# Designs tried in a protein design run: designed miniproteins, single chains. Part 5

Each design is a single chain, and the fold is of that chain. pLDDT is the mean over its residues in the fold that is shown.

## One batch from the design tools (miniprotein)

Design m150
Fold by ESMFold2-Fast:
Structure m150 (fold): chain A 64 residues (1-64)
Amino acid sequence: DAEEYNKKGIELYKEGKLDEAEKYFEKAIELDPNYKEAWKNLGIVLQDKGLFEKAEEYYKKAEE
């Protein structure tokens, strides 16, 4: 489910696997578009990748 994908994304992020973490957070959002934590985590990954404008966009979605 969405929560399991978010949890796996966090695990991958802690391992430094940013591209894989991004995919799992995107999967979580696909299953539950209102999963604010997954939007926030996706923003963090994008910020770490240097995609600052895209990260801000996803942080705003996390506040909805």
Scores: mean pLDDT 84

Design m151
Fold by ESMFold2-Fast:
Structure m151 (fold): chain A 80 residues (1-80)
Amino acid sequence: SLEEFLRRRAEEAEAAGNYREAALAYAQLGLAALRRGDLARAREYFERAAEYLRKAGLEEEAERLREAARERLAAAEAAL
């Protein structure tokens, strides 16, 4: 499945210290969770993605991701 693929990719990137790749994989996991209505899991994945962006030295990108995730989660919650 896409989720299994992305989790393996995230774990491999984490183990290798490839923080940007780990962030991308977790952001994609967050979007997948959001699309199936798992808001709690989506929040967890987006926060993890933002933390890895910070570890990669991409502080502005981490802030933008957090803001975008907050807006997308609020919109999904309001559409319930």
Scores: mean pLDDT 86

Design m152
Fold by ESMFold2-Fast:
Structure m152 (fold): chain A 58 residues (1-58)
Amino acid sequence: GKVLTPEELRALVEETARRLGLSDEQLEELDGLIVRILVEKGRVTEEDVEEAVAEVLG
């Protein structure tokens, strides 16, 4: 996927979490994974978000 802007990343994460009906614990885990990716790579793609979501869901 394309590299997301910080605003696009926030919107995508929130939208995805709502659509999947994630619990507060899962939301916090997802946000933590995304923040880790951003810190480590300096960027986040849609594919990175999809992988983080899959990790949270198992």
Scores: mean pLDDT 81

Design m153
Fold by ESMFold2-Fast:
Structure m153 (fold): chain A 91 residues (1-91)
Amino acid sequence: MKPTPEQFELDLHLALGRIALVTGSPSAVEHFERALALDPENAQAHLDLGKAYYRLGEYEKAIEYFQKALEIDPDNEEARRLLKEAQEKLK
């Protein structure tokens, strides 16, 4: 199947966001926000955006995006674990 330009752009932003995420760069947020603009129901993009906010110390925003990821994919073990970890940071 020939990938659409939108699918290529989505995959590119997800990949660049993950690279930025491992370095703790704020650019991870911008890449995952662009991914969500292209695919608003992408559970992985919500999870990764939550991870980006978690690394920035924005725990309340991280919780919001982990909850959104779980609404889309309730069986996501990583999202459940990270949600609990982010909630513990606010104590």
Scores: mean pLDDT 83

Design m154
Fold by ESMFold2-Fast:
Structure m154 (fold): chain A 87 residues (1-87)
Amino acid sequence: NMNRQQGRDLSRQALLLALQGQFDQAEQYARQAERLGVGGQAYSRLARGLARRGQFDRARRYARRAERLGNRDGAQRVLDYIDQLQQ
């Protein structure tokens, strides 16, 4: 399905934008990916990028959103990563 492939591409772009410090644009890409049915993947990737940039509170919020959208494993990896960085 082209819409799911477009959503996965937007999900990857959200991670890359967050890693570059372009947080607002990364969040917009993740929301677009959610509308295309890949929100759990998109928000876990967004949260990972935010965590790598030290945006821990924002990263935790998006990890919880990813979990609510069915990506519990992706969310847990981000939360574990944040906990490791804060120790």
Scores: mean pLDDT 88

Design m155
Fold by ESMFold2-Fast:
Structure m155 (fold): chain A 88 residues (1-88)
Amino acid sequence: MEEELEREREEVLELARRLAERALEEALKEAKTEEAKERVREAVERGLRATEEAAERLPPELARSTAGLLMIAALTEGLVSIRLLEKK
């Protein structure tokens, strides 16, 4: 049913949003420059976009696992950017 699929997509997106919110708060505590903060925000935004695309393309069960992986990848990119910009 379309309603059931939409509900499952919303669950995936809700999970991704909750993970992104908490991880963004923690990453912003580590970022000391505005450049690093912007890169973290951009990485999280890309992760959420990729999760939305995955939810549209994949079965809900697989989309949940993929959402977590995509969010971890986006956060890793953000944290690496902080360390590269602020390694001194």
Scores: mean pLDDT 72

Design m156
Fold by ESMFold2-Fast:
Structure m156 (fold): chain A 84 residues (1-84)
Amino acid sequence: MVEAYKEQLLDPSLSEAERNALLEEFVAEQKKKMEEAKATMKPEEQRELYKELARQGLELARAYLEAVGAPQEDFELLDKTAAS
């Protein structure tokens, strides 16, 4: 799933507003997965899912920064967030 969003974000014809809409869509899908997990999974399984969703979110955020030509400072902020 994250790979499809990465491909769309790397499309040079997209505006920043369109890329932001894709990010909002991705976040909504992640929230839906978390809600489904809360209803159906044990806490240990939810924790592993949350880790995977966080990894996917960071991967997509990095692709977004690359797509919009963000400065090095934004990449460093993302890396600090990943380390937290």
Scores: mean pLDDT 75

Design m157
Fold by ESMFold2-Fast:
Structure m157 (fold): chain A 76 residues (1-76)
Amino acid sequence: APATYPLDVEKLRENLLKRGVSEETAEWVARLAEKVDSNGDGTIGDEELALLEIGVATLPPSERQKALDAIREALA
């Protein structure tokens, strides 16, 4: 069965900031998360999660790892 993960964009933004990601990058990642949640239902599937991870792969290496960790912690 396809896995679905609840995604709280505000919690994601807070987790990014706590990990030392810049406010600009945290907002950008949060906006990307909103875009991959095309249904706007606050849940993402494995395919949508993969798209989000591909997006954050474009970040500088110093912020990329922090963003990936923040995303994983934001998902239940």
Scores: mean pLDDT 75

Design m158
Fold by ESMFold2-Fast:
Structure m158 (fold): chain A 61 residues (1-61)
Amino acid sequence: MAEEIAKEAGISVESARRILEAVKAGDFEAADQEAARAGVESGNGQGAGKAYELAKKAAGK
């Protein structure tokens, strides 16, 4: 799942995994912070936002 989100969104697998874990835990504050961090680290804020949406869909949110 994290690998698929990372490929689709254009961010690292590690960043996608952290976002997905936070979303699955229901910690949307942490998920928001990890998505923001992923955007800065990748230089791809749109991709980070897409990863967050994909993570919510994957977690049934």
Scores: mean pLDDT 79

Design m159
Fold by ESMFold2-Fast:
Structure m159 (fold): chain A 70 residues (1-70)
Amino acid sequence: SAEKEKLRKEMSELMEQGQELARKIVALEKRYKESDAPESQEIAEEIARLSKEMLEVAKRYSELMEEAYA
């Protein structure tokens, strides 16, 4: 059905978004390890922001999984 195909596309896009966020966080964590204040504070704030985005992506994916299971 069109609705199930739309759901699968949205889930696929969320998976790609989650993978990209994970890559960015890993790269920032490496920079954080090599950095000193004030740069380390800026990097920590960006990691926190991206981590929050990842939680929202995970929440949305979970909601779509429930809909797909139903």
Scores: mean pLDDT 85

Design m160
Fold by ESMFold2-Fast:
Structure m160 (fold): chain A 61 residues (1-61)
Amino acid sequence: SEKELVDEAKKLAEELVKKIREGKASEEEIQKMENELVRLYLQLSEESQKEFAEYVKKLLE
């Protein structure tokens, strides 16, 4: 469902931000996660993309 896609993207974004901040992940691992996140994002509706963008903005504060 759309909600499941949004939740999956949010969880992946949280994990990606955490790994970047911890500095323990390889560049290859980060790149793969970024590519998967972009792929998920492009599958979302415009409304879900906006919700996800607002979530990421809050996560990066």
Scores: mean pLDDT 84

Design m161
Fold by ESMFold2-Fast:
Structure m161 (fold): chain A 78 residues (1-78)
Amino acid sequence: MKEEVEKQGEEMIKKARELLDKALASDDPVEADTYFALAIIQLTVARLAAERHGLTDLSEKAKKELDEMVARYEAARA
């Protein structure tokens, strides 16, 4: 169970990074915000699942990725 949660969490973090890249590359502000929202959802789900299963390293990684992603997106949109 924990190994499956860890694999899914890592895939969610990877998908979030891909979604952020799409958000940053988008010329349409609605499309950009949609990709960014989806990226946040991926990281939030990964973090909560990791916390629930005691996967501290994965939870901390997802939280750090979320904080960095928010900072990058807000800086790009300012």
Scores: mean pLDDT 84

Design m162
Fold by ESMFold2-Fast:
Structure m162 (fold): chain A 67 residues (1-67)
Amino acid sequence: SEDPRYLLIEGAEKSKEGDDEKGAELVEKAGKLGVKPEDLLNTAEMMKKLGAEKAAEAAEKGAKALK
């Protein structure tokens, strides 16, 4: 079983380690599994501060799709 909140945490860790593509994949998957839009927006802000542009963009797009 895959917890979407765990996917956000794992995505943040991957992006922090410099794997922005893997971070973006995990964030996008979390959004599709129904994480709250507020959690995605908070993740996007954190990713921008880390310089993880792909993961930040994935989080913002996911939040926008969920409204």
Scores: mean pLDDT 79

Design m163
Fold by ESMFold2-Fast:
Structure m163 (fold): chain A 85 residues (1-85)
Amino acid sequence: SMEELKAQAEAEIAALREAAARGDEAAFQKHAGDLFNVITQFDRLQTPEGKALAKEAIAALAEDQRRLEAVLGRPVTVVGVGQTP
C-alpha cells in the first residue's frame, strides 16, 4: 500500500542519515539500494502522490550523500543516483 511504501521510505531515509553521520559508507550504500527499490514502487503507482514521494526521497538521498561526503572528505558514488542538476 501507499502507507507501507511511505513508512519504508521514511525508515530508509532515517537509516541513511544515521549512516552518513557516522561515515559508514557500506551501510549508506545498502540503505540507498533499499530506498531505490521503494522509489521504483512509487513510480510504478503512476500517481501524483507517488511521484511527489519519489522526488522527496531522491532529494533526501542526495542531501544525506552530501553529508556522508563531508564526513569522509571525499566524493561518494551511489548506484542509480543520477547527477544532481
Scores: mean pLDDT 80

Design m164
Fold by ESMFold2-Fast:
Structure m164 (fold): chain A 90 residues (1-90)
Amino acid sequence: MAEEALELAREALELAREAIRLAGEAGDRRALNLAIAGALQAAGAEFLAELAKETGDEALAREALEDARAALELAREALRRAREAVEAKR
């Protein structure tokens, strides 16, 4: 559970970074803000997942997994919007 949350949080951070790059390129402030929100959520989830792994706290592991899933959804949405914004400007 904690290891799965770490993997998902790291995936969300990678997607959020790409979304930030594309949103910046497109000049789309909404996509950029969504990508930043996804990155912050993912960073928080990674921290909680590492803490859960260190302490063996099952409740923290569940919270980290839920936060990581939410961050991944935000990052995917941000990336989708950023890609649409780049395409619309071509």
Scores: mean pLDDT 85

Design m165
Fold by ESMFold2-Fast:
Structure m165 (fold): chain A 55 residues (1-55)
Amino acid sequence: VEALVEEFQRRVLELTGDAELAERVGQLLRQESQSVSEEELRRGAEAYLEHLRAQ
């Protein structure tokens, strides 16, 4: 799961330039990974990135 967290933190940072948001997303993904599958976690993270792109 750490590789997935690092991937999405980097993608958030590349998209937004907001290092604090990227760190927050990483923390949320680590917590969520305790209760959902990695596939579900990736799905949610991809949806969030699409939301950020649309803004």
Scores: mean pLDDT 80

Design m166
Fold by ESMFold2-Fast:
Structure m166 (fold): chain A 110 residues (1-110)
Amino acid sequence: EAEEALKKGEEALKAGDYKKAIEYFEKAIALEPDSLIAARAAALLAEAYIKLGDYEKAIEYAEYAYEKGDLEIQIRALGNLHKAYLLLGDYDKAAKAFELLNEKKKELEE
C-alpha cells in the first residue's frame, strides 16, 4: 500500500503533476511513518514543494528524509536542502548542506 502510493507519487512527479505527487507521498508517509518508504516519500515530497515554490515545506520534509533515511535518501535530502536554502537566500545553510552532500556522496563512492 505505502509502496504503491510512493510509486504513484514518483510517476506524478515525473509527469510534472506536483499536486498529485504531494497527495501520494503524504499517503505513503501516513501509511508507514518512520520507515524508509516514508523517508523516500519525504525526500520526493521536498522536491515537489521546491517545484511549487514552497521552500519552507521543502526544508521540513527534506530534514525528515535526512533523519529517517539511508545514505541514498540522505544524499537526496541534502540536495533538496541545498536547493531550497539557495532559493530562500540562506547561503550559510545552503553551503553547509552542500558540504554534507559532498561528504555523503564520497561515502557512497568509496
Scores: mean pLDDT 86

Design m167
Fold by ESMFold2-Fast:
Structure m167 (fold): chain A 115 residues (1-115)
Amino acid sequence: MRIEDLTLELLEEADGIFFVGVDIEKEFEDPEAFKELIRQLQAQGVLVANLNVEASPAAVELGIFVAVLDDPEDIARKIALLIKQAGVKRPLIIFGKGVEKIEEEIKEKLEELLS
């Protein structure tokens, strides 16, 4: 799903949240409110990960799992690995603006890896 379509209900139903190509400082109107929400989700045992071309300072500050990856196949494999290792049952994958082609490629590969 895309970042602009994200709702609190979707976040509350997920036990693993994966941000792909999301810049926390730029994508949200209130980055501090978003950071607070992520801290609450982590306190509830929700896995949160950020997969970008470069590490986000906000993600590092929050103690979110960070992976610096630019290949869609490597991103999909890393998400699948985290899902399996953490026992995630309800994964939510959120794509940042401008990564629409990466979204399609990751979804296709992830379906293969999780089958």
Scores: mean pLDDT 73

Design m168
Fold by ESMFold2-Fast:
Structure m168 (fold): chain A 69 residues (1-69)
Amino acid sequence: MSDKGEENLIKLLKDKRPEFRKFAAEELGLIKNPSEKVIKALEEALKDKDPKVREAAKKALENIKKLQE
């Protein structure tokens, strides 16, 4: 069930609306033990056309890195 949640959020990172992509990046950053798919999806979101989505992805990756160090 948790894996389905991550998949749905990764799909939201590809949504047409930047607000949904931003939300998905923020939510993925709150996952305690993110899969490699989550990390890769957030790294791709760093290249998003919307600066707010890029910032959300950067903060998400920083949060994940802090929790693993």
Scores: mean pLDDT 80

Design m169
Fold by ESMFold2-Fast:
Structure m169 (fold): chain A 68 residues (1-68)
Amino acid sequence: MSAVEEVRRLARELERAAREEAPEEEVLRLLRELVEAARRAPELSPELQAVVEGAENALAAHARGPPL
């Protein structure tokens, strides 16, 4: 499996998890795995890049918590 193919697979799993309203812990795990896989991919399509950016933003929001 190439790094790009792994990103595609994780993006599909994340979409499924969101659709099925999976527990937050599972969604966060998939977001982390997607971002780590993307770091190993030399080039991503614009569609996959948008998914990765969304995942990074979601992880950053979770780390910061709600606004004080």
Scores: mean pLDDT 77

Design m170
Fold by ESMFold2-Fast:
Structure m170 (fold): chain A 77 residues (1-77)
Amino acid sequence: ASAAEVAALIRALTSADPATRRRAALELGRIGDPRAVEPLARALSDADPRVQMAAYFALRRIGGAAADAVLAGVRRA
């Protein structure tokens, strides 16, 4: 995926439509770009539980030290 595509998906995480935010979170997880880790960490606190779950699964799919640190922080809080 291009840097522009990742940036567009990160923007879509702030859409008024929760279905759009959920799809963006899942797509960022599929792409696996670590640039998405911080935006997805914010989406863990989304108003829609389905978006929260999509962000959680996306972070697990991306993996690596940064994503694992975010997920460990959630479990400790």
Scores: mean pLDDT 82

Design m171
Fold by ESMFold2-Fast:
Structure m171 (fold): chain A 104 residues (1-104)
Amino acid sequence: SEEAEIGLRIAEQELKLDPNNSRAWNLLGRAYADLGRLEEAREYYLKAIELDPSDSGAWLNLGELLEKEGRTEEAARVRELAVQVASGKISPEEAMARLKELLA
């Protein structure tokens, strides 16, 4: 879509200026997911979560992506982790450790 192409250009420009911009990685992931590039979208969502594990948006986007890939159980667990981080039931650091174990 035109929105995905615009998002892609904005994200690429922001990442060229600051490669640690988690919001830009999340935007890049959404653009690639919209284009059907699910593998690249997953890597970009993971990078966004790594840079800012407290932002539940990237976690929820990763969950939706895994479901589109047919990875339904992993998607459910990622969504559970997103809720637990957002509600303060687990630390962002603990959620990252669980995510790494889940996707290994």
Scores: mean pLDDT 85

Design m172
Fold by ESMFold2-Fast:
Structure m172 (fold): chain A 51 residues (1-51)
Amino acid sequence: MEIPDSKTVVIKAKSRKEAAELLGITEEEVKKMNNGDSVVKDGKRYIFIIE
């Protein structure tokens, strides 16, 4: 297991809608990203996981 750095945030979501809302992006952008992908927002890296 890896220890997250101070610029990495892991988000777990139950749906693409929730992930999009949490990341502040559109559902279509979430559709382009699979589980384990990351997005950079305001200099921070966000990794999202959808069940």
Scores: mean pLDDT 65

Design m173
Fold by ESMFold2-Fast:
Structure m173 (fold): chain A 83 residues (1-83)
Amino acid sequence: DYLAKGDYEGAIAKYREQLAKEPSAELYADLAEAYLLLGKYEEAIEYAKKALALDPNNERARWILARALHKLGKEEEAKKAFL
């Protein structure tokens, strides 16, 4: 697994190629997670929201959104994501 080896930048490039062929909630969530792990919280929020727009029940995207908002000090928005 690419992310388990800490190569998050390479994983982002791969996910972006896959998104160009077929956008999906899972690919948006994968991209959001990779950005979160790189400390790119604004990008993590953007892609987590895109995942939730395609699948509102995507629990992983919801947790990524909450975590990224918390990291940016947006505690009230993060708390709402857990509701």
Scores: mean pLDDT 78

Design m174
Fold by ESMFold2-Fast:
Structure m174 (fold): chain A 57 residues (1-57)
Amino acid sequence: SLSLEALELALAGRYEDALAVIAKEPRLSALSRRLLERIVAESADPALRARARELLA
């Protein structure tokens, strides 16, 4: 699934690629929501946090 692919990319530190995969989901899954919430809370990169907030809206 796209959610599992996004999780694998995030575990590899490939957060921009993970966000791009989440953006392709027709409906935001619970797993992808949790990943986005974690990026907003924990990421040092303000651009990644901003994109994650947009996908949660």
Scores: mean pLDDT 83

Design m175
Fold by ESMFold2-Fast:
Structure m175 (fold): chain A 65 residues (1-65)
Amino acid sequence: VTFETATFIEMMSLAFEEGASVTVKHSGDEITITVKDASPELVEKIRKLAEEMAKKTGKKVTVKT
């Protein structure tokens, strides 16, 4: 299991608890994470996880709401 996979599972688990949705799109070395129907607190947690993922993988990670 890659660090990316584990991080996505964590994001999805957090979103599921709130009834929010998380969609992941891969394009080359870019990863776009779209979060819908989430609290501002959840969005902030996901942004921090995405930033850590970008630092550890060297990929560009973008969070959209």
Scores: mean pLDDT 78

Design m176
Fold by ESMFold2-Fast:
Structure m176 (fold): chain A 78 residues (1-78)
Amino acid sequence: SELVARAQELLARAQELRDAGDYRGAAELAVEAARLYKEAGDNQSAADALYSAGVFYERAGDRERAAELFAEAKELEA
């Protein structure tokens, strides 16, 4: 799937940003990866990406955005 391949590329770039200490940038790429996984119908991978984005936003100090993403991830797996 082209959508899944693009989502995987975004997650790889998010890991690079995380390793560089750019947690906000990593979170933004993980959110976009989750959007592509949802378009592909892969709700499990979308939930995993949203969970990762939430963790990244917590590390960036954005607890409100993190809580929103954790809630969205939980709904996708319900």
Scores: mean pLDDT 90

Design m177
Fold by ESMFold2-Fast:
Structure m177 (fold): chain A 65 residues (1-65)
Amino acid sequence: MSEEEQLEELFRQFMLAEGRRDVAALRAIRDQVEALAAASTDPRIRASLEQFAAAIDETLARLAA
């Protein structure tokens, strides 16, 4: 699976987890996004992953409140 395909799949999982308010699933997705970003040498993919990580962090902060 390409990095782009992995990102799309993680985003799909994120949308489902957010709708369910599933904090554990969101944390697992956040870890996967971080691992993918650490492995990527493509600055465009890294930028997309950084934006995605920020969105997950925002969702986690909102659910913790």
Scores: mean pLDDT 82

Design m178
Fold by ESMFold2-Fast:
Structure m178 (fold): chain A 90 residues (1-90)
Amino acid sequence: APRPPPVRGLRPLTDEEWDAIIAKLRAEGRDEEAEIVRLYHEYVSSKDGEKQDEIFKKMAELLGLDPEKTTRAEIMLKMVERVREVRARV
C-alpha cells in the first residue's frame, strides 16, 4: 500500500521536557547525544536567523558533516532523525 509522506518534524516539547531529556542523557554519560538534543532545542527556540546560522554550523560539525558542502535541509533532516532516535530511547 502507498505510504503517506514521512513526518518532517518532531512533536513540540516544553522547555522543561527538553531540559529533562538533556539532563538524563548527561547523567548516563551520553554527552554527544545530550549536545545533539541541546542544539536542536536551541534552534527551535531561536527566532534570530543569525543565531540559527551559527547553530547549523555546530550541528554539521557534531554530525560529522561539512557545513560548506551540506545543505541546511540535509543537516536538519539528519538532526531530526538523531533527536527522534534519542527521544525514543529516553
Scores: mean pLDDT 74

Design m179
Fold by ESMFold2-Fast:
Structure m179 (fold): chain A 96 residues (1-96)
Amino acid sequence: SMEEEKERLIEEFLEAGMETARALEERGEPLTAGVVAVGAAVVATVSRKQEPSEELIEALRKALEKVKEALRAAKEGDVEKAMELFKEALKIANSA
């Protein structure tokens, strides 16, 4: 169940990150969108190589909450806020 929870959170994180990148590209920020897409893919790849732990699951949940906030900011056209929130998500994911 912990391995399944890890994979579910990684997939949701990657999906939200890719949606954030798409929203940024639609706002005329293709380079920023590329940075977000690569960042999300790197987190997914690195997290998949880690053994499931309570610490990793908690970090992935918190990172997912932050990337969902970044997506909302990107959809509202606040590119700066979206990037700040996405950077926070990367920092949280990297803390596990």
Scores: mean pLDDT 89

Design m180
Fold by ESMFold2-Fast:
Formats: structure tokens, sequence, C-alpha cells
Structure m180 (fold): chain A 112 residues (1-112)
């Protein structure tokens, strides 16, 4: 739990996304307790916001490369690719495997 919270905070800080730790922990708990529902909800959200999701994840990957987080950059670039290919459920399944990444992804999609 502490490792995933630290990871979520680190990625959110790198991407300059404001959030409080209590809300991050609550969202991570939701994903851990409801993984199948989280996959379904995220897949639908990605489908409804396809172009925005592709743009946001591609920009996140670029920012992570500039900051030296190459592994996470590849992860977000792969998510953008899956969404471009219409593989929303596969993208959602990848995100839900790591609750910290679900929180980061959800907050990225809430950006205007």
Amino acid sequence: MEFELKLAKEILDVLDIPYDEERIEARMKYVRDNPEEAIKELAEKLKQNRDKAVELFSRAAATLIEKGYYGWAVYFADLARLIREGKYEEAAKRVVKFPALYVVTDLLLERE
C-alpha cells in the first residue's frame, strides 16, 4: 500500500496534477475492492473520451521521458496506442492491475 501511494504521488508530482493523499488512498481502495467494476467504468470512460485520452496519455508519456521516467513513459504510450486501436477494455485491465496507475489515469482524464 505505501509503495503504491508513493508511486501515485511521484507520477502526479511529475505531471503537475494536484491531489490530496486521503483522496488518492480512497480511490486506490475502491479499485482494490472493486477491480471488475473499475475495469468496466474506465473502459467506458476511455471509449467516450477517446481523443482526449490519447492526447493526455501521449503528453504524459512525453513529460515522463523529459523527467527520466522511461518505464512509465512506455506504459502511458502503450495505453495511448491501445485506445487508438479501440482496445478500451485491454487498456482498462492494464491500468487496474496497479491501483496507483488507476488514480493517475482517472485524474489525467479529469484534466481540461
Scores: mean pLDDT 78

Design m181
Fold by ESMFold2-Fast:
Structure m181 (fold): chain A 60 residues (1-60)
Amino acid sequence: SEIQKLLEEHEKAVKEGNLKEAKELFEKEDKLLTERANKEKDPAVKEVALSVRNTSSKSF
């Protein structure tokens, strides 16, 4: 899975102290998650995928 490879690379970048690479990998991961949410037609699934970035106290 592409997501699993990105997670492994992100952990490696953080461990090496390469904050720039870690940020780029995080942005790539966020882009893939957003693209996956856009392919979903269910608004509930879309909201859940994007809600991790929202501090809305009633998103459950």
Scores: mean pLDDT 65

Design m182
Fold by ESMFold2-Fast:
Structure m182 (fold): chain A 65 residues (1-65)
Amino acid sequence: HMTEEEFDLEVELALQIIKATIAKLSGDYKEAAEWYRKAAEVASRIDPQLAEEYRKLADELEKKA
């Protein structure tokens, strides 16, 4: 069962991913990278593998910015 803390982290992660996706689709790669980095920080407390994937996405987007 998900705790209140875990639920809050999952919600925060989801919102950050939504913001990153919107920025990416708008061509705002620098902003998208910032949101993926924030998502990676939250994800590191839930799933380290997922956090690493978001860091890689942020790095690739920064190369386009």
Scores: mean pLDDT 81

Design m183
Fold by ESMFold2-Fast:
Structure m183 (fold): chain A 68 residues (1-68)
Amino acid sequence: AGREGAEAAERGGDERAARAARAAEEAGDWARAAGAAGAAAIAAERAGDREAAELGREAGRRGRELAE
């Protein structure tokens, strides 16, 4: 979740989401990483980067599973 979420955020141009995803990964906070990845997926879709959007959605899904 953290690495994929940060990559999706960077590709989508959401620097805040990228920082949040990395910080959450370092802290082991998968719920925060999932939230950041979801925001990054939306930004990537709007930018037209479908691959980054799919990475962000997958990272968000995995982060939620790990947070449970």
Scores: mean pLDDT 66

Design m184
Fold by ESMFold2-Fast:
Structure m184 (fold): chain A 70 residues (1-70)
Amino acid sequence: MEEAEAAFRAAVEAKAAGDLEAAKEALTRAYDLLLANAEELAEEAGVSAEELRRAIEEARERDLAYLEAS
């Protein structure tokens, strides 16, 4: 999960620098890493992997829309 956190940090830094393409790429990578580890993360959190995957996908769509609008 440190890789996903690093990717989210990279997305924030890229957005602050005005590089929206790099921000989108880093944000997509962060969510891809979360989805790849969703089963393990769900087990740690005590929720279903299906519920967690849905929440991750919804968060990805929201964050990408926010990035494009801001």
Scores: mean pLDDT 81

Design m185
Fold by ESMFold2-Fast:
Structure m185 (fold): chain A 86 residues (1-86)
Amino acid sequence: MSEEEKKKILRAIGLALRAIGLIIDAERLKKNPKAKKLAEEAEKLAEEALRLAMEALRTGSEELLKKAEELLKKAEEKLAQAKKLV
């Protein structure tokens, strides 16, 4: 396996772990009615990012890695907004 393939695998694993952490945080914030909508939006984005990261782990796709990173950034922004409401 090439060094580039190893880097992509580690990046995909890192993105998947980050997505799982955001899903757990969103699930906790959903218990607050004020934050529920933003937390649900963040959870949906993080779940899609997890799916793309897992697919990138299987395929080595740079495009899927970049898309997962973009979705995680959006999920983090939504989660930060939700946290300000609690």
Scores: mean pLDDT 86

